# Designed miniproteins, single chains, continued (3): the designs that were tried, part 55

Each design is a single chain, and the fold is of that chain. pLDDT is the mean over its residues in the fold that is shown.

## One batch from the design tools (miniprotein)

Design m10015
Fold by ESMFold2-Fast:
Structure m10015 (fold): chain A 111 residues (1-111)
Amino acid sequence: EEEERRREELEKARKDLNDAISQALYHVDKANELIAAAQASTPEQARELLAQADEHVKKGEDAVKKATESAKRMAELGTPEEGEEINKRVSEVKKQLDATKAAVDAARAAL
């Protein structure tokens, strides 16, 4: 039935969203660990660690983009309440990523 296909598409979009959010949070956590390590390191080591943190920020940005695309798909297939909750989750992850990016820039400026 068409309803069964819609449920399968919604389930796939939900899985894609959850996977993308998990990836973004993983990269935020790794970047924050690298920033903390950089603050405890020599300036030479700190620059290398912050370069690795930048790579995690970029991967996090890619994951947020995928989460946004999946959230849009879920909004097309799901309820308005689910759409609002999903948008809040994506926005919160983006806020954390933006804060981590700013922290990398600040740590680099302090060298």
Scores: mean pLDDT 85

Design m10016
Fold by ESMFold2-Fast:
Structure m10016 (fold): chain A 79 residues (1-79)
Amino acid sequence: SPKQEILRRGKADRAAGLLALGKVEGEELLKEAEKVLESLSEEDAKLAKEKAEGVLKGNPYVSGGLLLVGGEAGIKIAE
């Protein structure tokens, strides 16, 4: 369903943003990213990690922040 897809994408994007920002900011965000990744399916966790790697090749603060905010907005809309 569209609601389930929005929720899944939101969770993956939030996880990707947290992971990318955590790798540049440090431990607190990394621990939060690990918790969020554990809550995802294996496929969605892999997707989030791949998105985070892409973000880290550019500007992680801007792109990581956009993934985090967009992911959280998607979760809120789907709930």
Scores: mean pLDDT 82

Design m10017
Fold by ESMFold2-Fast:
Structure m10017 (fold): chain A 69 residues (1-69)
Amino acid sequence: GPATEEARAAYNKGLEAYKAGDLDGAIAYYEKALALDPSYVEARGNLGYVRTERDGGDTSGVKAAVAQA
């Protein structure tokens, strides 16, 4: 079903952290969103993306994989 209100709130805080350049904070909030709703596909995708970006990896492959999913 749709994400729970609590999972959505955690996800939105993750987006705010990411926009502020806080990659570790964004990861923590996306992980919280997934703990609250494991089916939250947007949080899972963004978590993978932000982890790759934090580690200095190539995010183009992650973007391509998300576009094909």
Scores: mean pLDDT 75

Design m10018
Fold by ESMFold2-Fast:
Structure m10018 (fold): chain A 70 residues (1-70)
Amino acid sequence: SVAEAREQLEEGKRLLEEGKKKLAEAKNAQEAAAGAGLVLRGIGLILEAYLLAEKAGDEELAKEARELLS
């Protein structure tokens, strides 16, 4: 379960950063919506990783997930 939490955290980080970049570079509403969608998916995966880390007692991974959501 820790391995699953780490994989979800890394994918969530990737989507969050990709989405933020796309939002910053958006030239129209469609591009902005696509960027926002990536950010929301990234946040969702980070939240799942946080819950899995908490359940597994992985305090370091849970802290990393919380810091990304702040």
Scores: mean pLDDT 86

Design m10019
Fold by ESMFold2-Fast:
Order: structure tokens, then C-alpha cells, then sequence
Structure m10019 (fold): chain A 70 residues (1-70)
């Protein structure tokens, strides 16, 4: 379902954020991008969120794409 896709995308973002916080170096830009992605996931249409999450190249790119569709 659309809601399930949005939840999955949010869970993925949360998992990456947790991994980064646990031991990886992280910039303020990365943390902000993750926060923006969470907000975009909650507000954006599920199809737009899914498309953004297909961007496996990085968090910033995914967050920017999701926000752009709003």
C-alpha cells in the first residue's frame, strides 16, 4: 500500500541515521538531510517518496528529490 511504502522509506531513513549516529562520521548537512527526508516522507505523496528513495546514491539526493516533489 501507499502508506506501507512511506513507512518503509521512513524506516530506511531511520536505520541509516541510527547507523551513522552509532559510529560513522556525520556532518550537520547529513543530519539535516535525514530530518528533511523524514518530514518529506510524512507530507509527500507515497509515490513521490518511493521514487526519491530509489536514489541509492545518497541521503542528500533522496531528501532533495522528495522535497522537490512537494
Amino acid sequence: SAAERAARARATAAAVEAAVAAGEAVSEETNRAVAELFEAIELAKPEDVRKAMELDGGFLEAAQEALKRK
Scores: mean pLDDT 53

Design m10020
Fold by ESMFold2-Fast:
Structure m10020 (fold): chain A 55 residues (1-55)
Amino acid sequence: MSKEEAIKLAIEAVKLQTEGKYDEALKLGEEAVKGFSDDEADEIVAKAIQEVDSL
């Protein structure tokens, strides 16, 4: 998975989190960051949160 695709998946996970679908959000978030380093995972999640907050 590319970093761009991971960010898109993380955006979907953050949206599910805001809808109260915590289990689905957690599963999507884990899949989005799978195969990335901890630092890269943090960056992906941070960018996804910023994108959702900008809506």
Scores: mean pLDDT 80

Design m10021
Fold by ESMFold2-Fast:
Structure m10021 (fold): chain A 73 residues (1-73)
Amino acid sequence: KEFGIRLAKGLREALEAGDRISADTYLVGLAVVVSLTKDPKVRELFKRISDAINAGDREAAVEAAKELEEYLK
C-alpha cells in the first residue's frame, strides 16, 4: 500500500516537472504493483494514466495519478 502510494506520488511529481525519464520509471514500477493487485479500480486508474500519457495529455495523466494516490491512501 505505502509503496504504491509513493510510486503514484512520484509519477505525478515527475509528470508535473516534465521529467519523462523519471515518469517512465515510476510508471513501470506502478505496472508491477497493478499486476499484483486484484483491485479493479487500481487497474482502471492505471489504464487512465497510461492512456493519457500515450495521448500526450499531461494534465489528464497528472489528474489520474493524483486520483490513484488518493485512492491508495
Scores: mean pLDDT 80

Design m10022
Fold by ESMFold2-Fast:
Structure m10022 (fold): chain A 113 residues (1-113)
Amino acid sequence: KVEELEKKAKGYEAKAAAYQALLDEIRTHGDRFVETGDREAADKAAELASAVDPEKGNQLRKEMEKAWEEDPEKAREVARELVDHAISVLQANIDEATAKAEKYRAEAEKLKA
């Protein structure tokens, strides 16, 4: 059914758009952190990034927060690892959602022909 395939395509398109928006926000705060070394920028990037992969993200965020008191250089390294991991996961999710959306769109067009 064309309508069902179009709904699936729209669902994946919306999912890809949501992942892209989150990736753009994380990148913006991550870039600010790289430029300034600012803990506030690192904390904001980590907050957004930890939500992408809650299990690994929350672990890395806790390591970052703990490291700020004892080893700020290590804290910055963990913050970069967290941001890079989140971007990698989001990019994979965008690619998968986009591919699924295109597949369902193509199937819907074949049924219209």
Scores: mean pLDDT 82

Design m10023
Fold by ESMFold2-Fast:
Structure m10023 (fold): chain A 81 residues (1-81)
Amino acid sequence: SEKEALLQKAEEYERKAEEFLKLGQEYTAKGNALRAQGDATGNEKLRALGDNYLSVGKSAFALAKGYRRKAEELRKKAEEL
């Protein structure tokens, strides 16, 4: 039962990692588009908005990496049971 609980939690963290990876990709794409539009039009507010989206995307990628590590640690613990 402990092994099954660890594996189930690892699957949960893997799903969270996939969700944050997807969010990171979406925010990074939007941020790049806003930055490019701001640069092309000289619009400081669009550049700043793009930078904010890129920052959120970077944070989402960091969270995805963190959840993948947690899932790996839990799978490792389950293998030792």
Scores: mean pLDDT 90

Design m10024
Fold by ESMFold2-Fast:
Structure m10024 (fold): chain A 84 residues (1-84)
Amino acid sequence: MRLEELRRRLEELERRLEEALREALQARAAGDREALAAALARAEEVVRELEEVARELEELGDEETAERARRLVEGGRALLERLR
């Protein structure tokens, strides 16, 4: 069932986003510019994947899970802007 796969992917992407953002914060605190750039790039990739998952969930009629994915995108983008 495609919907169950998208929901599992959303949970995986949420964890990956949290990890990448945590790594970015740690790198920034340590003054490690290379590690910060790498972590930000990973977070941006996850945000793009979350946007695609949100779109597919909306197309399949799972508006509640799509809204959750969109909120993760918005939060991720806001934190990425703060860390740049």
Scores: mean pLDDT 85

Design m10025
Fold by ESMFold2-Fast:
Structure m10025 (fold): chain A 55 residues (1-55)
Amino acid sequence: SWADDLLAYAEAQLRSGDPAKEAAVRALIDELLASPDPETRALARRLQAVYDALS
């Protein structure tokens, strides 16, 4: 699914060791958390869990 693809993308960015890529994932999470769509916010919370596990 696109959600699984996005999660895999975020994990790859966070594992890169590049601060700019980590910042881009952080910005993406914050944008998705601000969405009026409940499914988009649920995906943002899944991305946050990946971020928290790798930082």
Scores: mean pLDDT 85

Design m10026
Fold by ESMFold2-Fast:
Structure m10026 (fold): chain A 62 residues (1-62)
Amino acid sequence: MKLSEEEREEIIEELVRETGLSRKEAEELIDLLEEGKTEEAREKFSPEVLEFTSELLIEKAN
């Protein structure tokens, strides 16, 4: 997937606010998903965090 700098920042802010991830953790998650490293993201983050992130990415990046 491809995000603008603004879309990426908005998603990171929402992840930090809603999931309790640190900004660094949220940035790592978005980087993994943008690179297609879905299995690595699944190993590092909870299913709830991944579901929420997927919803945000569909909303912002479609």
Scores: mean pLDDT 77

Design m10027
Fold by ESMFold2-Fast:
Formats: sequence, structure tokens, C-alpha cells
Structure m10027 (fold): chain A 79 residues (1-79)
Amino acid sequence: PFLGTENGYVRPDESQRLADTLYELLKSKGIEVKYSDLLKVSNKIVSDYETGKLSDEEYEERIKQLLENPEEFLKKYGL
């Protein structure tokens, strides 16, 4: 009970956490992507993972695809 209790609950939303992480990584590479588009994609990925439509391996693969080519990835999601 000591671990994490001093820091409180960390996540109001898992999709927001993913979007924040991806946004900072892409920004560090000089890639301009709208945060709102990252939130939409993160919501879909997290929702599909939570509902069992994506396995652990498929979830990891989606994240890798987004980081390698964000523009192509967003196009596949209609953004």
C-alpha cells in the first residue's frame, strides 16, 4: 500500500495518458501532429484493447506503427 499511495491516483484517463506520451515523443522528433487527432486515435486503440478486439501484441504493434509513420497511421483512422 506504500507504492503509489503517496503519489495518489495518476490517471484520469488511459487514452489521455497515451496521447500525452505520443505527443511528446513526436514533438521531440520535430513531427507536427494535432493533439486532438492523437486523442481520437488513442481513444480507439485503448477502447479496442479494453474490449478484447486487440491482443497485447496487436496493441504494441499499433503503437509502433504510429511512432514510425504518424501521418500514414492517422490516415488509416480517417484523420
Scores: mean pLDDT 71

Design m10028
Fold by ESMFold2-Fast:
Structure m10028 (fold): chain A 86 residues (1-86)
Amino acid sequence: AAEAYFAKGKAALEAGDYETAIAYFEKAIAIDPGNANAWLNLGKAYLLLGDYDKALAALEKALSLEPDNLEAGKLRREAEEEKAKQ
């Protein structure tokens, strides 16, 4: 169930449907809150939507689960830089 929602979220993210991607990643996280990849991709979707505060919150969760996740660290830096411009 969680894996199916995660896959649908990734497909929506690739299609540029960030709001649909967020909804599916939230469903995946509701089933498996320890899924660092779901938190990472939720953060990526919020970053692409321009919601930098929510992106940072999701990416901090991903990093709390996987501190050495290079993609999460990179996206957190990007979200911090974009937020600083606002």
Scores: mean pLDDT 86

Design m10029
Fold by ESMFold2-Fast:
Formats: structure tokens, sequence, C-alpha cells
Structure m10029 (fold): chain A 68 residues (1-68)
């Protein structure tokens, strides 16, 4: 259904906007919603989701080092 695909693309865009703002947790949330709404976007969205999760990991490591 076109409406479902449109909503999934909207969540992908919201995820990209959250990522650009440094809200990696929000980006992960939106990317997961996009995939849940339309599995055809999985191949397109999965790399973005993985990148956001990597950024979360990097941030946690950097915060640990910065406290030293």
Amino acid sequence: MKEKLEKAKEYKKKGEEAFEKGDYEGAVKYYKKAIELDKSLEKEVLPLLLEAEIEIGIKLIEEGVAKL
C-alpha cells in the first residue's frame, strides 16, 4: 500500500534528521519503525541503522575516555 510505504519513508527521513542532530538513539528508533512499516526498505535502511548504532558505541567509548 502506497500510504504505508510513504509513512515508512517519512520515518527514514526523521531518522536521518535525528542522526544529523547527533540524536543517534532517536535515529535508531525511527529507522526500526521504517523497517517495521515496510520490509522493502530494509536493504536501504539497515546500513543507516547500523551506522547509528556504531555512533552510539563510539559516543559511549569517547565519554568513558573523556572522564579520565
Scores: mean pLDDT 78

Design m10030
Fold by ESMFold2-Fast:
Parts: C-alpha cells; sequence; structure tokens
Structure m10030 (fold): chain A 67 residues (1-67)
C-alpha cells in the first residue's frame, strides 16, 4: 500500500494517513474511521498490522460506530 506509506512519509500521523487511504478505496463508506476497520472479524490495532494483512489479501470490513 504505497499511498499509505507516502502519507506517513509526509509527516501525517498514522490514524489520519489510514483514514485518507481508506477514503480512496472503492466500496469504502464515506467518513469511515481507522477504528472502524476490521480484518477477519478483528479490530485493526495499528497501521503496520493493517498494511501487513491488507497486502496478504485478508478480508477487510468497515463497520461504522453505533451501526
Amino acid sequence: VEELEELVKKGVDEKTALQRFLQKLPGVPAGVKPENVYIDGKLVKSLEEFKELYKEGAKVEFIPDLA
């Protein structure tokens, strides 16, 4: 996920970088937050964990707060 790495390299914090990356992905709901990202039914704890699992093609789910 080169776009995510570019945001971090520009000095953007991990949560903001992840949120902006998610907004560029097809099928992602508008306004999704990093804390709403689940992979294989587990909440993603860090940007590094998201990059690793996303690159491996793991099943990603976006669950809004109070849905």
Scores: mean pLDDT 64

Design m10032
Fold by ESMFold2-Fast:
Structure m10032 (fold): chain A 73 residues (1-73)
Amino acid sequence: HHHMEEERRRRELERQLVVLYTAKGILEAAKSFYEKLIEEGINVEQAKNDLKQTDADIASIDAEIARLEEELR
């Protein structure tokens, strides 16, 4: 009864973590791209704004990952 519900919930959390880690990987790639634009002096003002937003989005995803990993433990 309770064991089956815990296993189902665990699989649900693991699926959510896969999605969040995938999104984080995409955002980290975007961050590297914006940092390179800033370094090369290409569209620097826009790249700085995009980098700031990307950093905020990564922080949000990291917080959600931490919450789900706490629930899995």
Scores: mean pLDDT 86

Design m10033
Fold by ESMFold2-Fast:
Structure m10033 (fold): chain A 63 residues (1-63)
Amino acid sequence: MKELLEQQMELGVEMVKLAVEITVLKKLPETEEKRKRLEELRKRMKELEEKIKEIEKKLEELK
């Protein structure tokens, strides 16, 4: 149980870091490099969301 909670917290922190990076990038001038980077970060965020959902399911099973 404690291990899954720690993993959930770590993934949450990673999500916040990605959200901040995306927000900062959006303030920069519109360039192809910026657009590619934003797409990469959005894809990474989606992957983290899926991992968080899996951990939530495992935590639900432990109740």
Scores: mean pLDDT 78

Design m10034
Fold by ESMFold2-Fast:
Structure m10034 (fold): chain A 57 residues (1-57)
Amino acid sequence: MEVSPTGELVLRAVDLAWRKRDVKALDRINTEVGQALADGDEKKAAEIAEEIIKELS
């Protein structure tokens, strides 16, 4: 299965947030990243996912 680069970042952010048990990060992914993806703004979704990864790393 192939995912877009944005999809890979989102999946990484979800995995990292879940491993850290950071419910705030999971909420941001569900609300902010989810909204950006629903709007078709993959670039914004990738930027938010990268920021979450940076915060959790």
Scores: mean pLDDT 78

Design m10035
Fold by ESMFold2-Fast:
Order: sequence, then C-alpha cells, then structure tokens
Structure m10035 (fold): chain A 60 residues (1-60)
Amino acid sequence: GPKLAEAVEDYIAKKENELTLIKGTKLLVLEEVDDEYVLAQVVGTDISGLVPKSKLKFLS
C-alpha cells in the first residue's frame, strides 16, 4: 500500500508535473515511478505530483 514519507528539505518544482515541497511536509507515496522519482500526495490534500526520492525520508 501507499507509504508515509516526509520532506527532508525544501524543493522547488522544476517541471509542471512536480511538487513544490517545504521541509517537514508529510506525503503519501502512491507509486515509485523510477529510481529517482516517486508519485506522492500531500497528506490531507488532493495535491499530487512527482518528487525526487532524495528529498524524502520514508516513515513506514
């Protein structure tokens, strides 16, 4: 199932399908897209997009 993660640093989206993150943002990882990116949703919202795995800490 989806995994809980947290942004470990701020990240500014570089493409329209990416999420801008603030450090400490909680995310639900829906799918691993490739070795570098995941598809994630911001917890408590309908906002989703691609996030670099290097910007996340997996919590579960």
Scores: mean pLDDT 83

Design m10036
Fold by ESMFold2-Fast:
Structure m10036 (fold): chain A 55 residues (1-55)
Amino acid sequence: SMDERKMAINRAVSEAMNDPSITEEELVERLTEAGLSEETARRTAESVLAHRKES
């Protein structure tokens, strides 16, 4: 369902923000598994990792 996808995406993002060992490639893989397209997953992962680096 859409709710399950949203929860999976939010969990992947939250885990990446709190765990610096999670690479961009691993986050992309988790996001695509959650239902995002590869293009959207890559843009999302880039944004998340940029925010993690600045914060």
Scores: mean pLDDT 81

Design m10037
Fold by ESMFold2-Fast:
Formats: C-alpha cells, structure tokens, sequence
Structure m10037 (fold): chain A 69 residues (1-69)
C-alpha cells in the first residue's frame, strides 16, 4: 500500500520529533491526490520544519502522490 510505504519512509529518514507531523501531512496528501484536490494548504503546515527535513518530506509526498495515481 502506497500510504504504508510513505509512512515507513518518514520513520526511516526523519528525526522522531518531526515524524507525527510528517505522517499526518503525507496521509492527507495521498488522500487529496486520489480525490484530485489541491495540496497547497498542506504545504503551509510544513513551513516550521528545518530545510533538510522539509526537503525529505516533500520528496516522500511527491513519490507517494505519483504512486497513488
């Protein structure tokens, strides 16, 4: 399942302190992608993250959204 793969990637690549936020956003991004809805408001929730963590989350979202279609 695409969602499970994305969650596992978050747990493997992100510090524990950011995992809950990243998992929440990734799940919502996959759901919205399947429903052809905008992801722009979800990206705003990631703004407080350090640049290195933000880049990894965006990579995971991009891969998961592509696979979900």
Amino acid sequence: EVEEEAINKVKETLPPEYQDLAISVVKEAIKRAKENKSLMDLLRKLRPLPQEVLDKVLEIIGEAVTKAK
Scores: mean pLDDT 78

Design m10038
Fold by ESMFold2-Fast:
Structure m10038 (fold): chain A 62 residues (1-62)
Amino acid sequence: SPEKALEAQKELIDFVKKNPNVSEEELRKKADELAEKYGLTDEQKRFVYSAALYEKQKLKLE
């Protein structure tokens, strides 16, 4: 559901903010774990991962 995808996105972004040096591989693994936890589609998982990756890149520029 959209609500579950939003919750997963928030959790993954919060994870990145607390762990700004997380590797892309570890971030993918965390996205996979959240997709299973929240029952996300592959498309929803990709969007959640992309949002978190964007936040990670933004934090490196600050």
Scores: mean pLDDT 82

Design m10039
Fold by ESMFold2-Fast:
Structure m10039 (fold): chain A 90 residues (1-90)
Amino acid sequence: SEFEEAKKAKDAEKLREIGHLYILEKEYEKAVEAYETALKLSGGKDAVALYNLGAAYAKLGELEKAKEYYKKALAIDPDFLAAKEALEEI
């Protein structure tokens, strides 16, 4: 699968793209897995991956987890408007 290939290649950008495709297909659990894998490859310091993981959890209805990840994204990038706006919405 594209996910397994990107994971083996350690391609965090490709894993984020795969996560986005899973969101479009409403495969939210698979999107979480793709974004978590991308985040692990970045050492946990990727504001975009943290935001995307939060957004995927929000799609799953796991709002407290979504909030946690949006806060983590803002801790890395305080000017991350999308994460700030997402926190105001939940």
Scores: mean pLDDT 85

Design m10040
Fold by ESMFold2-Fast:
Parts: sequence; C-alpha cells; structure tokens
Structure m10040 (fold): chain A 61 residues (1-61)
Amino acid sequence: SMDNIKQVQADMGLPVTGVWEDSMLGQPLAPGRHIWDFDGDGVLDQRDIDAALRALENASL
C-alpha cells in the first residue's frame, strides 16, 4: 500500500513521497536505517526494495 511505501522511504532516509520511483534505487541508506539492506553493501538495490515492500505488505493486514 501507499503507507508501506512511505514507511520504506522513511526507514531508508529517502524523501517520503508515497510513490515508488526508480530514482530511489542505488541511494545510500541512512545511518541506523539499514534493516532493508539485505546485500550488506550500504546501498539500496531493487532486490532489497522488493523484499522490504513484500515484508511490509505481509505485515499490513
């Protein structure tokens, strides 16, 4: 949902727009907000994003 996208954006230190944009890929994660960095490289990639959105969607309702 839109709220899930906003939560991911906030957790990663990205602008909270509620819209998922390709320009968000490859952005460095905010300090202490790296829970979605499954590759452990400190950079957000498409796989990390897909996993984060899936986890939040499953947790929503």
Scores: mean pLDDT 58

Design m10041
Fold by ESMFold2-Fast:
Structure m10041 (fold): chain A 56 residues (1-56)
Amino acid sequence: SYAELAARDPERLRELLEFEIDAGVEILHLAVTGEPQERIDAVVEEERRRRAELLA
């Protein structure tokens, strides 16, 4: 969880939060510009993978 990560590694939590914001902005940009769903799905999958890595 974010709370456990904050207690264990606050620097990694900061990196995760920065990544979450950047990924969210990228996904929103792709959605509002009418990019194909396949491109949006690819970014979402990359976000999920990296979130799992940062939470480990």
Scores: mean pLDDT 77

Design m10042
Fold by ESMFold2-Fast:
Structure m10042 (fold): chain A 55 residues (1-55)
Amino acid sequence: SLERDLALNKKSLQNTDDLIEAAKARGGASPEVLARLEASRDQLRASIEKIEEEL
């Protein structure tokens, strides 16, 4: 269902945000790793927006 897909994507977004914050707090993350995580976050946000438009 769209509602289930929305919940799963929101959980993935939270996990990705947690990873980005942990990497920034540690101060040792490579720029490439951070850029990849930020790209994944942006993709998840776009997916959530699209699902919400379909509901």
Scores: mean pLDDT 84

Design m10043
Fold by ESMFold2-Fast:
Structure m10043 (fold): chain A 65 residues (1-65)
Amino acid sequence: SQERADNLAYARALAEAMRRARAEGRPATLEVEVDGKRYRVTVELGPPDPESGVPTFRFRVEEVA
């Protein structure tokens, strides 16, 4: 279905944004359309987990007019 295809595309775009944020040390953005509304998702590299050193991510979602 179109919804399933859109969800898969979104998941791939999100994974790529996370990879870019980690690699470049700067926010990465993508746009997604959900229920006829467009959103800008910003992915930021957060502080690493203090015990494991594993990278963390922060997500901001903003509706685009």
Scores: mean pLDDT 76

Design m10044
Fold by ESMFold2-Fast:
Structure m10044 (fold): chain A 94 residues (1-94)
Amino acid sequence: MLDNSELLAKLMSVAPVGAREITREIVEKTAERFNLDLDEVTERLIELQRELGLTEDGVLTEEELIAALKKLGIDTSGRNPLGLLQQYLIDKES
């Protein structure tokens, strides 16, 4: 089973260049690209949302990501929130 940093890395690899959020389309394309069960990918993303105190809707919006990162003491100025979340998860899982 994927850890949260690897799950986010897969989602970001499928996302358009410069994407700042994870949409339902990105989740679906990630499941297809990596031959993963869509329900499992969605459930894992909801678990991450619960851990971060986000809405458990299976998508990561830019607004919610920035708010969560700021609560963690992370400076979001001029940086991609998905990249910041990825670094946070890598550091936490190390």
Scores: mean pLDDT 81

Design m10045
Fold by ESMFold2-Fast:
Order: C-alpha cells, then sequence, then structure tokens
Structure m10045 (fold): chain A 100 residues (1-100)
C-alpha cells in the first residue's frame, strides 16, 4: 500500500533525523524530522515521534515558541501512547523554561 511505503520512508527519515540530532547538526535534524512527520501523516504514533525530534532540533536552534507548538501537536497525536506523550510533555516543559 502507498501508506505503508510512506510510513517506511518516514521511519528511515526519522532515524536519520535522530542521528543528525545526536551529531549536533540541528538544522539537518529539523529538516529530516519535519519531512518524516509529513510522510507519516497516516501514522499518528510515527508522526508524534517525528514531531518530538523536530521540536528537540528547534529547541537546540533557539526556536522555542515553534518548538512548544510542535510538542503540543506531538502530545495530541501521542494520546494513546503514555510513554511518548510523557516524553513530549517533558520536552515542552523544557522549551517553556527556556522561553522564560
Amino acid sequence: MLRESLVASGRELLEAAKKALEEGNYEKAAYLAGFAAAMAADDPRLRAEALLVYGKALLKLGNYEEAIKVYEKAIELAKDDPELKKEAEEAKKEAEEKLK
């Protein structure tokens, strides 16, 4: 199915985004994670995970307000995944603390 192919592509992009984030290439991490989230439109869990990585990259780039909005969307999409929801809520709190 096309949806399954897009989910597979989104997961590969998400793994690349996580690696870029670990390497300190925050612009690349944001780009790849954002694209992964777009490819995972039909997979709420994968999309939430991709948005969490995207938000973390935005936070490192100093885009705190945008990171907060991205985390809020990740929390909504992760409603049926308590662990992912908690991680997104903790990340949002960190971004809010950076914003003052």
Scores: mean pLDDT 82

Design m10046
Fold by ESMFold2-Fast:
Structure m10046 (fold): chain A 90 residues (1-90)
Amino acid sequence: MSLLEKIKKEKEELEKKLKETEKDKSKIEPLLEEAKKKLKEYKELLENGIKKGIEQGTYYEGLGLKLLKEKIEYYEKIIKELEKIKEELE
């Protein structure tokens, strides 16, 4: 399905970019800023999704909110890894 396909592609792209930061440390800062921006966007969508899910009922809540929570967890992990790599350089 298109939403799951988008999540898979986004995750694969982030893994590729993360591997590239191991070879080129100048890419760490841009990727960190991108990941933090995406995390903020997904947290906002989650808050809006919770409000709509409560109004519309559990069947929309379960799918949409679960996928958003998984995206948030993934970006939080990427940010932590990038911050750790950055600290190891300083």
Scores: mean pLDDT 70

Design m10049
Fold by ESMFold2-Fast:
Structure m10049 (fold): chain A 69 residues (1-69)
Amino acid sequence: MEETREAVRRTLERELRNAERLAEEDKEVGERARRAAEEAAEGALRNIDLLERASEEARRMGERITKRY
């Protein structure tokens, strides 16, 4: 599960950088991209926390979580 959490954090960092670049071109678009990335990462991390207690169950549900994000 830690690898999945790290992947989510890395993806968030990458998307936040992308949103910053977009904001320089179009501030409104950049702000929307930033909020979307933060919300998606928060949801993913919350779901990972719930599944961490059962690694086998977490692997099975991982596919479902990935489809949501």
Scores: mean pLDDT 72

Design m10050
Fold by ESMFold2-Fast:
Structure m10050 (fold): chain A 77 residues (1-77)
Amino acid sequence: SKEELAEKIKEAVEYAEKYKPEITISVAIMAAEVFLKLEDYEGAREFIEKAEELVKEGKASEEEKKEVEELKKKLEE
């Protein structure tokens, strides 16, 4: 179900934060994209905000920064 998928995605982000912090930005971006496709805008916003925080902390590549900005535009439309 969509609810089970959402739960597993959230678990994946939490796992990355705890055990693989170097990929947390990539996992958060992926989570946001999936939630947008599911039209779960609250879930998408949560992970876009997390990714944006990681960008501000200097934990994102230039390509990842671009991906986060594109996700923000999709959320606002």
Scores: mean pLDDT 82

Design m10051
Fold by ESMFold2-Fast:
Structure m10051 (fold): chain A 61 residues (1-61)
Amino acid sequence: AAPEVVVEPVTAAEAAALSAAEVAEYRAIVDRVTAKLAAGEPLAPEEVAAALRAQAVLAAL
C-alpha cells in the first residue's frame, strides 16, 4: 500500500522539460508553504505533499 505522503520520483530530464510557468508554480508552492510554516499556520496534508513534490522537482533542475 502507498503511504499517504509520497513524493513521486522525478528525473533530471523530466524536470528540465518543464515550462518556465510550471517551474514558477513549483517555486510559488514552496514559498507559500514556507511562509505558512514561518507564521506558525497549520498545513493541510495536500499542501505538504505539493511542497515535497515541488522541492523534488526544483532539486532535479
Scores: mean pLDDT 73

